# Designed miniproteins, single chains, continued (4), part 7

Each design is a single chain, and the fold is of that chain. pLDDT is the mean over its residues in the fold that is shown.

## One batch from the design tools (miniprotein)

Design m12225
Fold by ESMFold2-Fast:
Structure m12225 (fold): chain A 74 residues (1-74)
Amino acid sequence: SLAERLARARAEVDALVKAHRDAPLEELRAALRRLLGRIADELVAEGVPMADVSAIVAEAAAHGARLVAAELAA
């Protein structure tokens, strides 16, 4: 389902941000860009409709941006 794929994408972003907590911001941003590209490629390969792929990638990107903003505010 879309909800399960959204939850999985958010969990992958959470894990990546946690793994890069001590990394420079530029390295974290580069890693996030690579993760978003991989998520998009995997969903397309699975035959997920483009509207759902776009929604999942957009939410994963927004979630990552929120986590980065929270770290910068701390």
Scores: mean pLDDT 85

Design m12226
Fold by ESMFold2-Fast:
Structure m12226 (fold): chain A 88 residues (1-88)
Amino acid sequence: MKELLEKAIEKVRKALEAVKNGDSETAIKYLEEALKLAREAQEKGAGPNVQVAIGRLESALKAVKDGNYKAAIGQLEAALRSLENALK
C-alpha cells in the first residue's frame, strides 16, 4: 500500500513539473501512470483521501487535454495533498 502511494506521489510531482514546463504529452503520460497507481491503492483498501485524489487527477487530465494548464496545476496540487494525507 505505502509503496503504491509513494509511487503515485512521484508520478503526480512529475506531471506537475511537465505542466509547468508546457510539456502536455509528458504530463498526460505521468497523469495516466499516477491514476493507475492510485486506483490500485484504492482496490487494496486505501481510504477516502485516495478516492478524492483520483477525482482530482481525472480533472487535471481533462484540464491538460483542454489546454487549461492553470486549472491542471491547481488540480495536481490538490491531488498531491490528498495522496500525502493518505500516507498519514
Scores: mean pLDDT 87

Design m12227
Fold by ESMFold2-Fast:
Structure m12227 (fold): chain A 74 residues (1-74)
Amino acid sequence: MADEIRERFRAALEGLRAFIEEDERLSEAQKAELLAVLDEAAAAVEAAKSEEELLEAARAATGRIQAALARYLA
């Protein structure tokens, strides 16, 4: 089950990365900042050792991504 959660989260990050890269409203610096947040989120999820840790890491990462996106795309 943890692998399914990890795969789902990875797919979501991949889709969001593509969205950020294609968004013409964002400067290159803003894109770099947002992509760095996605990379940090992926690393945190990868470091999770249990399904519970994975879910908590994914929720925390989602919150960080949402906050970063709201800064530039709100």
Scores: mean pLDDT 78

Design m12228
Fold by ESMFold2-Fast:
Structure m12228 (fold): chain A 92 residues (1-92)
Amino acid sequence: SSMEQEELRKTLERFRLEIEALESFAVMAKSLESKEALEKILERIEELIEELKGLPESPEREELLERLEELKKEVEEEIEKIKKKEEEKKEL
């Protein structure tokens, strides 16, 4: 029904806004070198990817999945950099 299409659009818009908030939070967490904040962001990204995969295929869904996968890669790389810096400090 048309109402089902409208609800899907509203759902995708909620995902878009949450992804934008996570992208902003990731910038802040990286600047603070907060491993704990980055790990929480990573957990939420993984949850959103799983939720989006449960929705019907659409160009909007694929765009949001691509954004989350890119953000996931950036967050994972930053966590790894922080871990490496922590290990280097233990050797001093």
Scores: mean pLDDT 85

Design m12229
Fold by ESMFold2-Fast:
Structure m12229 (fold): chain A 70 residues (1-70)
Amino acid sequence: MTPQQRQQLQTGYQQISDSINQAMQIPDRQQAIDVFSQSSSRIISDLQPVNPDIASSLSQQVQDIISDMS
């Protein structure tokens, strides 16, 4: 993995983590899932044209997190 790819992945993980923290402030679980899903989808969409493999990895991790929240 190149330093640039590592930086992009780290930034993506940080943005996903920030999105989770924001969603956790929402008392309704379904609303929290919806907010996280929307935010994470945008983050993944922004990464898709830059690095599809990293975007796919993040998408899988987001699905795992949503599954745990459900």
Scores: mean pLDDT 78

Design m12231
Fold by ESMFold2-Fast:
Structure m12231 (fold): chain A 94 residues (1-94)
Amino acid sequence: MKVGVVTVVVRARDRAAAEAAEEALREAALASPGVLSVESAIQDVPGGAEVIVVATFESLEAAEAAAKRLREAAEAVPGVTEVEVAVGEVDEGD
């Protein structure tokens, strides 16, 4: 089974900004058409915190559309310093 995957990595200035970014990203992912799952984690790092969100979608096209929305949602959060978004396709049988 082929699914689209979006991985978002956000660097935030502090834990509160990271928590706000995680909430915004989860909300945006869950509101996206074709979403199958959303997983997130926050890690404290020197100088701030890092948020990782992994969302799976029914197709690569759905994932690509969601990736743009997720980037915009993360960049809108005050205290977010860097946003990286990766989009791919995976086969669950591999």
Scores: mean pLDDT 84

Design m12232
Fold by ESMFold2-Fast:
Structure m12232 (fold): chain A 67 residues (1-67)
Amino acid sequence: PSQRELDGGVLRVQVAVARWLIEHGSREEQEEAIRVLEEVRERARELGDEELAEEAEELIEEARARL
């Protein structure tokens, strides 16, 4: 796979981990998950993965509403 394909896979794993932390983590872990998702959103936009960027944005909004 190309570097961009590998990068996209890493971002998807980061979204999955962040989602788990938002559901099961401490407040500090949820705040960390938001920071990770902000990075993922920016990188996904750079890669042209609009769907992944939207998923990250939705999770950021859900996490912030939960805190």
Scores: mean pLDDT 80

Design m12234
Fold by ESMFold2-Fast:
Structure m12234 (fold): chain A 70 residues (1-70)
Amino acid sequence: GAAEARRAAEAGGAALLGSKLAERLSREKGPVVGGTLELLSPDTARITITTVEGTHEYVLPLAEAARLGA
């Protein structure tokens, strides 16, 4: 259903967008410990990436995030 599709999109989006930022942060701030993508609204997402050095948070419109991730 719609909820299952949204959950899959959230996981996929986190993997795609987080991987790019996670790789960069792993080089700069040490190994990535975790990361999540959370839909704040149908068209806005919050990405949180946690490294050994600290937590980094980004808020992106889904349209802009999709452009960067795809």
Scores: mean pLDDT 64

Design m12235
Fold by ESMFold2-Fast:
Structure m12235 (fold): chain A 65 residues (1-65)
Amino acid sequence: MSKEELEREVLVALARMYAALGDLFLSRGDREEAIEAYRKGIELAREAGDEELVEELERRLREVE
């Protein structure tokens, strides 16, 4: 695994963590916090180049807004 590959995997993991955090906030009724978490996840997923994850999180964000 190269440093570049490791960095990409870390970004994807962080994006997924923010997605889970967004889901948690949403389950508690903390909608603004959920939106912020999803937005951060989308940014990280875009940086990682994970197009499918970006689309998934953008879809979740639209359902919450």
Scores: mean pLDDT 83

Design m12236
Fold by ESMFold2-Fast:
Structure m12236 (fold): chain A 55 residues (1-55)
Amino acid sequence: MVDRALAAVEAAVREALPHLTPREQAILREQAESFRRMGEAIEKLEKLNELKKLL
């Protein structure tokens, strides 16, 4: 299931790429990096909460 979602996102990005200005592509990359960092922070917070519940 995850593989299908990933492939769909990759296909959508590839289709959008030729229609985006270089500046818009740079903004998109910055946004993607920000989302990735948020995801990592959320995972760390979830693990911390699980540890607290175990104590």
Scores: mean pLDDT 69

Design m12237
Fold by ESMFold2-Fast:
Structure m12237 (fold): chain A 60 residues (1-60)
Amino acid sequence: AVKLLQENPELAEELLKIVEEAKTDEELVEEVRKLAEKYNLTEEEEKALIELALELKKLL
């Protein structure tokens, strides 16, 4: 996931916004799936991004 964000700064910015704005884990997962679809990510990349987003939300 980290490498994907380093290669796509816009994706990283949108992910951070989703993590900040999402009020529930369910909403977070839904928004990250939409982001993955927008950037044409693989199923594995989508799962990694969801895990990263949930981990980041715990730190906020």
Scores: mean pLDDT 79

Design m12238
Fold by ESMFold2-Fast:
Structure m12238 (fold): chain A 68 residues (1-68)
Amino acid sequence: MSVEQLEMELAHHLASGDFAAAKEVIAELLRQGVPAERIRELLERMRDAGVIDEATLEELVAFIESLL
């Protein structure tokens, strides 16, 4: 699966409130060599767009850090 497709799937799961599926996509992005900083920037943009709240952003950032 392409990085662009995974980024689209991440956005879809976040918008749907499926944070378990969102975490699986985040893990796959990291396995494919996408930098953690890029994933965090995407999550911050989703928070700024009103798709996720601050608490969800903090949880997902902590999840990313746990995988490093």
Scores: mean pLDDT 85

Design m12239
Fold by ESMFold2-Fast:
Structure m12239 (fold): chain A 79 residues (1-79)
Amino acid sequence: KKLEEEKKKLLEEAKKLEKEAIFYEASAGVYLMGSTVYKKIAGDEEKAKEYEEKAKEYEEKAKEKRKEAEELKKKAEEL
């Protein structure tokens, strides 16, 4: 099979992972904002902490997806 098609497939998978990373980063941002609202406006420290932990979880998922995408891009460049 043509090397160009294999390269294209790897780049498409990398793009998918990058989109997932962006989604997780956006989700983390929303939870961080919610944490600030609960802490400063509602005075609910427990809820603020819960949202902050959720934000960290999504940040870690985003980093993993970006790492996977980077590995696929390098693999595509080697083709």
Scores: mean pLDDT 83

Design m12240
Fold by ESMFold2-Fast:
Formats: structure tokens, C-alpha cells, sequence
Structure m12240 (fold): chain A 120 residues (1-120)
């Protein structure tokens, strides 16, 4: 069903965010004191994205909302997450390792958004 496909895509999006989170947490352990605040902010944003995906998955699994309404909500959330990640990546312009992690995540999320839009 479209619901099962949507849940699968959101779980893949959640896993991509968790992998990026793990890499950022690894970099935080060796970061200079001056770089830690921005890295901690990036980690917090990724944790909030994971929470947003978990809430959407629960809603899709438990609600009787029409799939068209669920797709609209997911598309809006995913577009917001991609925009947040793009703004975050720009803040790391002087940190190429962090920027690369975020840019890889953006590509995965853009691919996920395309898959979600195909369900319309």
C-alpha cells in the first residue's frame, strides 16, 4: 500500500539522520572548544528531525487520515528538513568534513522526497 511505502521511506530517512548524527557525535569528541557549540547545535537539529520522523511514522501507523493528507504533511515536513540542513551546511563552510556529512544527508533526503512525491 502507499502507507507501507511511505513508512518505509520515512524509516530510511530516519536511519540516514541517525548515521549522520553518529558521525557528528564522533567529530564532537575531537573538536576544538570553538567548534563545539555549532556542532552541538547541528546534533540537536538532527535529533529533532529524527523525533519529527518518529511522530510522522506513528501518525501514519495509528491514524485513519486519508493517505493524500498524510503525503501532504510528510512532503511539508521533508521540505522543511531539507531547507534546515541546507542552512546548517552553509554555517559549516569552514569545516569541510562536517559540510560533507550534511551534504550527503541532503542528497539522501532529496531522493526520499522524490520517492514520496511519486506516491501522489
Amino acid sequence: SKREQLIKILKEATEAEREALAELEKLLKTASPEKKPLLEEAIDFLKKHIEAYDKLIEMIETSDFPIEELLEMVIETEEGIIEDLKKLAERFKDDPEVKEILEKLIKIEEENLAKIKELL
Scores: mean pLDDT 90

Design m12241
Fold by ESMFold2-Fast:
Structure m12241 (fold): chain A 77 residues (1-77)
Amino acid sequence: MEEARRLLERADALAREAGEALRAGRLAEAIALLREAIRLVEEAARLAEPVDPELARQLREAAERLRGLLAQVEALA
């Protein structure tokens, strides 16, 4: 689970950076950061599945929410 934790820490940092890019109007940067954050959360969910299925489910839901945000940002570009 240390690998999954490191992926989540990186995903959280990228999501925060994407929020800053959105506030600055840097849509292309925000899209790239959100895509990378989604990828890391999905990888963390895959690693969590065999040891903590409930955490994996919550992470998949978080990835879905990030995808929703990504779609909204892409519509602005």
Scores: mean pLDDT 85

Design m12242
Fold by ESMFold2-Fast:
Parts: structure tokens; C-alpha cells; sequence
Structure m12242 (fold): chain A 80 residues (1-80)
């Protein structure tokens, strides 16, 4: 599988997961903080996959790690 094909499949999967998360939020079954954390993590993963496809795996790892930390901090703050 090419990096471009892999990115397209990941984008499709993330879009489906975000659609499900938004549906759960609309039904009151997911908090605003949980939805926002999911969006941040998804955006970070997509940027990381793009960087990896460009041959920049260390930058990809750093971008994803920052997005994951931001999402975790948001969820921790919402639970306080």
C-alpha cells in the first residue's frame, strides 16, 4: 500500500469515527470535552500521517504526541 493510499484509508476511517462521535454528542451520550478531544486527536493523527508520507516520521511522531497530550489535558480539566 502506498503512503497516499494509506492516508486516504485513514482519513475515511477517521471521518466515520468523528461522524459517530458527533452523533453521540447530539444524543447527549458524549460530552463536549470528549468530542473536542476526539477532534484534536483526529487532526493530529491526520497531520502525522501526512508528515510520515512525506518521509518525516520524527516530525509526525512529535505532532501526534502533542495532539494526544492536548486531548488528554482537555479531558483531565473537564473531569476536575
Amino acid sequence: MSPEERLAKVEAGIAAQLAEARALAAAGRLSEAELRAAEIAAEGLLEAMRLEAEGRPEEAAAVYARAAAEAEALLAAARA
Scores: mean pLDDT 80

Design m12243
Fold by ESMFold2-Fast:
Parts: sequence; C-alpha cells; structure tokens
Structure m12243 (fold): chain A 65 residues (1-65)
Amino acid sequence: SLLEETLKEIDKVLEEAKTLDRESANKMIAELSKRVAEVQKSLSHSERIELDKRMIELQKEVEKL
C-alpha cells in the first residue's frame, strides 16, 4: 500500500540520517517531507495522522544529533 511504502521510506531515511551530520540529515528530511506531503493528499484522515506522527518522531531523533 502507499502508506506502507511511505512508512518504509521514512524508516530508511531515519537510519541514513543517523550516519550523517545534522545539516545533511535536515536536508534529507526536508526532501522527504515534500514527498510525504504529496502522498498525504491520497490518504485517509487516519493514515495522514499516522504519517504525521512518524515524521514528528523522525524530526525529534534528528534534533538529538
């Protein structure tokens, strides 16, 4: 599903971001956020909330770097 594929992409970006400096990680997340915003237009309200929560967790993890 589109949601499942997008959640997998978010997980991949999180793992990649942990190997980068904060500036590079933030740039990667900005590009991911643009793609997630486009995907959200095709999802139900509940699925959009799930993606938003995952993106918030991703941002919080990168802020710890």
Scores: mean pLDDT 80

Design m12245
Fold by ESMFold2-Fast:
Parts: sequence; structure tokens; C-alpha cells
Structure m12245 (fold): chain A 135 residues (1-135)
Amino acid sequence: ITSLDLSNQDLGSHVLPPELVAQLQTLTNLTTLDLSNNNLGPNLSIPPGAFDSLTNLTTLDLSNNGITHVPRGLFASLTNLTTLDLSSNLLSHIEEGTFDALTNLTTLNLSNNRLTSVPALPSSLTTVDLSNNQL
């Protein structure tokens, strides 16, 4: 399987289901993952290591989830990621190093968050959307 759309499933009202996490860890050929509109916030109820096997992922959509914080190391294995959508969340701050592993990232959407400062960005980026923040 190369594409998985799990949008609008209400997956994160508490914690992302363990069965789904176990399944994600087997999907090593996945190139596109859509987790948008799932109420995964505020603390991003994705367990540590959930994305560790997704080394072929090129597109990740986490938009419209009410996310307030991105866990440290969540993206550490996503070295082939080219597009990341974190728009329409509740992010007020991005920790230093959050995007360091994303050496192929060309497109980052951080629009419609609560960011008060510009985060440290990968040098590979060609397109960044920071609109509708508190910058």
C-alpha cells in the first residue's frame, strides 16, 4: 500500500488506536498519509515511534487536528518527506530541531496556527506558508 487516507475518522479524541499504530508500523512502502481532521490535538495523540517505519513517506497531512505541540523526534525517520501540512492547528511554538531530519522537505504549510515566531526551517524548503499566524 502506497497511499492511506485516514482523514475525518475522529481518531484522536483521546489516543490514536493501538491497532492503527501497529498497522502504520508495517506500511513501509507508504508514500502518502492523510491524518487531517481527526482531533489529534491538543498534544498530538500519536504515540512515539508511530511514524518510525514510514521511511518512504513523501507527503504527510496533519492539518485541522487541534495540535498544540509536536512531540520531539516525531518526524525523525521521515527523511524522504517532501510535503508536510500542519495548517489549521493550534501551534504557538515549534521546538528547535523538529524539522532537522526533513532534509528533502520542499513544501511546509504552517498557516492558520498561533505561531509568534518563525521556527528553524530546513534549507531544502522552496515553499513555506506562515500566513494567518501571530507573527
Scores: mean pLDDT 81

Design m12246
Fold by ESMFold2-Fast:
Structure m12246 (fold): chain A 55 residues (1-55)
Amino acid sequence: GAATEAEVERLEREALRAFLEGDLAALRSHLDQLVALGAISEETRERALAAAETQ
């Protein structure tokens, strides 16, 4: 629904910001929420976290 779509968009924006800033705690939190909502896979989450940790 619209509420879930808005929440996913918010989490995607915040995850991207956290990724670019190297904020691993915030990135993990937002990615965990995206997985819980079914917006991304656990594999996508792990890959994003691994990429952020190498910055």
Scores: mean pLDDT 81

Design m12247
Fold by ESMFold2-Fast:
Parts: sequence; structure tokens; C-alpha cells
Structure m12247 (fold): chain A 74 residues (1-74)
Amino acid sequence: SMEEVFEESEEEFIVLEAAMEAAKILEKAGMPFREALAKAMEIAREALERTEGDLEKRREEVIRRAVEEAEKLA
């Protein structure tokens, strides 16, 4: 189904958006960009796995959780 492929792509985009926000925080804290991005991607994927509901609500929650986790490591 094309809808399943679309949902997977949307989840990947959410992870990337959250990871970019988290990576900025980690880089500002002194992590090299490549390490910051790798850690941020890991955080964003874990945040996505912990969220449920509508894609819009999941997007907001994943970004929020990824930022919070990055701030704890900063």
C-alpha cells in the first residue's frame, strides 16, 4: 500500500527534524557536528518509538522529547 510507504517516509522526516533540533543543542554544548548528529538521530528514533497517536501530535512530541534529552546531555 502507498499509504504504508508514505507513513514510513513521514516517520523518517519526523526523526530527521527532531534530530536536527537536538544536534544543534549538542553541538552548542561542544560535541563535534558528526557526533552530535549521530547521537541526535539515536535520541530522535527512541523518542519516536515512545510516542503514539496522530502524526501531527507525534511530530510535536518527538521533537519535544529529543530536545529535552539533548538538553540533559548538554
Scores: mean pLDDT 79

Design m12248
Fold by ESMFold2-Fast:
Structure m12248 (fold): chain A 88 residues (1-88)
Amino acid sequence: MDATTYLLKGLEYLYAGDYEKAIEYFERAIALDPNNALAWEALGKAYFHQGKYEEAIEYYQRALALDPDNEVAKKNLAEAQKKLEEKK
């Protein structure tokens, strides 16, 4: 299976609310194509939905390192940082 197929399957599970399977497929996509900013963004989103904000921040930062103009990743990073601060 190629990186795009793993990314699409991960997104299918993400929107179905199966975050554990989404993460598995996104990790497989990244293993095949570590420069895919969308896969890092999607991995961050899955961790955010699990309440794992520190991990979500890390993955959103990786997405932005690859695509600095990604407004969705910027918004998601800011929200994850806000959630992490609220838990202190």
Scores: mean pLDDT 86

Design m12249
Fold by ESMFold2-Fast:
Structure m12249 (fold): chain A 71 residues (1-71)
Amino acid sequence: MEEEARRLREKVEELLSEAVKALNAGDVDTAQRLVEEILELSEQAKALGDDKTAERARRIARTLRRLAASL
């Protein structure tokens, strides 16, 4: 259980890094795809009872989607 939560946190941070790189490159399509993946990880974190990771992932997805919409 603890290892699954840690892996989800690591994946969220990795996808965030990739999404930021995509946005910096002007690749909105890739950034939007990564937002969907982050939202899937948010649901997995919620199912594991890791509300902190789920909330962080949702905040990240919302911010990235807003940034993509401004490009």
Scores: mean pLDDT 83

Design m12250
Fold by ESMFold2-Fast:
Structure m12250 (fold): chain A 70 residues (1-70)
Amino acid sequence: MLSPEEFFKRMEEIAEELSKKYGVPREEVLRLIRDEVRALMKERGISPTDLDQLTEEDVERIKKRVEEKL
């Protein structure tokens, strides 16, 4: 289980990694990440204020979904 701060740090790291890997602007990757985070939270019934309920597996799932759209 990740703290909200750790979760946001992981999202920023993924955005930087995918931005460099696919040659896409970091801002565009962050937009895609936000969309996937919202979708995942909705699927799991998690409130946007309950980010600490997200796991490292959820982070990997978000990364995979974003990468598939790049």
Scores: mean pLDDT 76

Design m12251
Fold by ESMFold2-Fast:
Structure m12251 (fold): chain A 70 residues (1-70)
Amino acid sequence: SMAGTVAAAVGELAKVLGDEPLSPEELAELIGRLGGLDAERARELIVEATGGAPKVTPREAARRLGRMPA
């Protein structure tokens, strides 16, 4: 699923950024550049998974994306 792919990409990002809070847009741009994913689609999934939180850690975003219904 796209959510699973985004979760994996954000999980890799969490290894280098740790607990640095980022907006869904910042996370989506970073994984888009690193993984060649559609940044806008990734942003939509991150926003949905985090309930529209303005800032989220990469680790928490990956956790919530990984638990989204497929």
Scores: mean pLDDT 76

Design m12252
Fold by ESMFold2-Fast:
Structure m12252 (fold): chain A 58 residues (1-58)
Amino acid sequence: SEEELREAVEWIAENIIKTLSPEDAEKVRKLLEELRAKNLPWEEMLQKIQEYLDEIGK
């Protein structure tokens, strides 16, 4: 389901967060909170996370 796919995207993001600095980790967590609040499709959620990670230098 779409809900399960969103959970998978969040799980992937949490694994990436573990590799980031505390400052960058907090920024990604804030992005996840915002995306959840907006109820975006999982594909858009994944795209926005990827774009943000590219901007902060991974």
Scores: mean pLDDT 78

Design m12253
Fold by ESMFold2-Fast:
Order: sequence, then C-alpha cells, then structure tokens
Structure m12253 (fold): chain A 75 residues (1-75)
Amino acid sequence: SEKEKLEEEAGRLLYEYSLLKRTHKIDPEIQEKLDKAIRELLDVLNDPNATVEQLKEAIEKLRKALDEARKAIEK
C-alpha cells in the first residue's frame, strides 16, 4: 500500500541520518532542525490514526533537513 511504501521510505531516511550522524559532526543549528524533523516523523509513525498526507509531510521535512546537513558537509 501507499502507507507501507512511505513507512519504508521513512525507515530509509532515519537510517541515512544515523549513518550521517556517526560519520560527520553536524552543526548545532542544523542538528536542531534534524531533531525537530525526526521527532515529528516519529510522532506520525507512532500514531495509528495518522494520515498518509501527514506521513508525506513529515518525510518531506526530514528530507529537507538532511539535504541541508549534506550541503553543509560538502566543503
């Protein structure tokens, strides 16, 4: 289903974050944005009444935060 595909995508993004965090020091301002996006995503994933739309929004916020973190590391 669409929800199952989105949950798999969320899992992949969380795994990508864990690898990035392990291998690179993240700027505190960017880390704050990542922490917020991760909290929002986990809240949606743990809510049995969460909609596909809410899950998509949380995933997009985390993607954006990860993109910002990667750009900051590309020195």
Scores: mean pLDDT 85

Design m12254
Fold by ESMFold2-Fast:
Structure m12254 (fold): chain A 64 residues (1-64)
Amino acid sequence: SKLLEEAKRLAREALEALNAGDREKFLKLSEELAKLVSQLSPEQQKELQKIVDELVAEARAARE
């Protein structure tokens, strides 16, 4: 769905902002992501959580 794809994009951009040390951008993107997540079905929310976990793991691997 378009909402799920937008949520994935926001999650990636938020993580990139966090890695860049842009805390203000991270907080703004996280708020936008939270608003989109509230519009997702429970199944879509679980899929998004998997993607966020994968993005976090990728960011962690890049630092190690």
Scores: mean pLDDT 77

Design m12255
Fold by ESMFold2-Fast:
Structure m12255 (fold): chain A 63 residues (1-63)
Amino acid sequence: SELAKRLLKSAKYHLERGDKETAGNALIEAARLLGDEETLKRVQKAIDEGKYDEALKIAEEAV
């Protein structure tokens, strides 16, 4: 999804600036748009554990 790719770019941009809340929201929306339940679960778990870099990698690999 083109929208999912744009959300991942937004998440990376905000994460580099230390805005974890905005980055986390963008990562969850991107994962939902990908339509894969396992990817969404892994992204959510990584965010819940404060592992935003891991969450970004999981979502980027699924696009």
Scores: mean pLDDT 86

Design m12256
Fold by ESMFold2-Fast:
Structure m12256 (fold): chain A 55 residues (1-55)
Amino acid sequence: SAAARQAVLDAARAEYRAGLDKIEKEITDPEERNKAVAELHHQIAADAQARLAAL
């Protein structure tokens, strides 16, 4: 359903924001931070796509 799809996207946005906040707080090195952000983006996108495919 459209509501179920929206819930997945909303959850993904919340998870991404929380992950970014954690990275900014814990990682001070710019290169390491960039790698962590790229990995977070990839993981959140993959998880969201998998959840959407299961609907």
Scores: mean pLDDT 86

Design m12257
Fold by ESMFold2-Fast:
Formats: structure tokens, C-alpha cells, sequence
Structure m12257 (fold): chain A 60 residues (1-60)
């Protein structure tokens, strides 16, 4: 749905910030955080927006 796509876009943005900067307040940027971020980007690229959002939520 449109709402799922919107959440996926936000999730991808958060995940990319973690991967690109390695530092983002309020989110995990350790090894597990980077692994979750890579999975969130992959899920978004596969069109699995809800899974991308779920993975990005675990970055907190």
C-alpha cells in the first residue's frame, strides 16, 4: 500500500544514513546495526517495504 511504501522510504533513508556515516543519534551503528541496515536496504530494493521498516525499527 501507499503507507507501506512511505514507511519503507523512511526506513531506507535511516539505514543508508547508518551505512554512509556510521553515526546517527538514537540508532545502533555497531556491527549488528550495520547488518540490520544492509538488510533493510535489501528488503526495500526487493519491494518488501514492511520488512524494511521492521528491520529499521530494530536500529533503535
Amino acid sequence: SEEERGRGVIARGTARSVLDTGSLPGVRTDERGRALAREAVAAYDAGRYEEAARLAEQLR
Scores: mean pLDDT 76

Design m12258
Fold by ESMFold2-Fast:
Order: C-alpha cells, then sequence, then structure tokens
Structure m12258 (fold): chain A 78 residues (1-78)
C-alpha cells in the first residue's frame, strides 16, 4: 500500500530517522506515489544524494509533475 508507506516515511522523517524515511519513500515512489517521489527528491537533495534526487525527479517527470517538482525543490533548498 503506497499510502501506508508514505505515512511511515513521514513518521520516520519527523523523528529524524532519515535513512528509514528514505527507504519508505523509495518503496512508495516505486509503487507510483507522486508525493513520496517529491519528498524523496527534497530529502535526498538536502543530504547531497544526487543519484537518488535524479531518480526521484525522473519519476516526477514521468508523472507529468516536472515543473511543480522543480519549483518545490528550489524552494526547499533555499
Amino acid sequence: DPEELLKKGKEAYEKGNYDEAIEYFQKAMDLGNVEAALMLAIIAAKRGDYRLTLQALIKLHEAGKTDEAVKRLAEALK
């Protein structure tokens, strides 16, 4: 269930368990969850994981969310 994985990822992120959050967001993204892909792009970029950031952005592009994703990522990195 991608929504359950997204919820677990958010809970891990709020607790500062970033590696666990990344794992849940990655699984939710692989199941087609667009919000998880966006969360993954932001957290990966903030951690300097450019490979994971690019993978998440590709998924957002496939979902037709490229412009929104780029704007939200740029805002999050200020």
Scores: mean pLDDT 82

Design m12259
Fold by ESMFold2-Fast:
Structure m12259 (fold): chain A 89 residues (1-89)
Amino acid sequence: SDTYQRGIDLFEQGRYQDAVRLLRPLADQGDARAQAVVAIAYNRLGDYDRAMDYARQAYQQNRVIGMSALQVMADMGNERARQFLDQVR
């Protein structure tokens, strides 16, 4: 969707808070791709509780998308994401 692409553009610009504001309504409606981007954006902002919440939601909606988001978060140093991946691999 146009909204999703605009959210990605904001994320790529490092505008993580703006990306969250734009994409959170889509994520809260169950869009797994929006949930994944919101999770990674919260992880970039240091809000690890919300990052893990949205990553778990993405995993429940679409395991491949959720696993990809969790891997990105783990690679950024999120120990909770790494522990989750270690348990399901």
Scores: mean pLDDT 91

Design m12260
Fold by ESMFold2-Fast:
Structure m12260 (fold): chain A 69 residues (1-69)
Amino acid sequence: EEIDKIYEEAVKRLKELGKYYNSPELAEQAIETVKFIAEAAKKNGIPAEEVKRRLDELIERVEKMLKYK
């Protein structure tokens, strides 16, 4: 449940980035990646705090790629 909430927030943030930078394809790729991370974390018992940290890092990298281009 906690990981699901973290995932939903990450998806929302990535969709907004995709709209803001007019790059829906990159946003969709990142969303698939966060979905995979969240599913793997639930299966392997990864703490929600670590999942949030990893997803926040991914979102930051995506935003930097969008700003840089």
Scores: mean pLDDT 81

Design m12261
Fold by ESMFold2-Fast:
Structure m12261 (fold): chain A 112 residues (1-112)
Amino acid sequence: MAFAEALREFERWAIEEAGMEAETEELGPGRTRTVLTFRADGHTLTLVFDEEDGRVELSFADEAARALVREAMRAGAGTPAELEAALRERGVPAALADVIGRVEARIAAMGA
């Protein structure tokens, strides 16, 4: 119940405040896939989440983005600001580094 509310707030934030484009596809009764796309300075970041009967799986669609986030976190980035700084140091454009840090902060809040 609380997780479903946090997910709706995440979607609202992503679309209304982060400026992401959303495409939702019905895969069957009780199953949907939503793709969130952020674009900045010719670069894209894609998030995918699958909802099935109140369960949700959320991930970065891009393997490179997932690898960079994991590398930054292994290097000690424990806050959104530290993650953003670590990604920028690795050559990620500032706008993408910012939005990745904000996404990870919101995912962490949903899991608490």
Scores: mean pLDDT 74

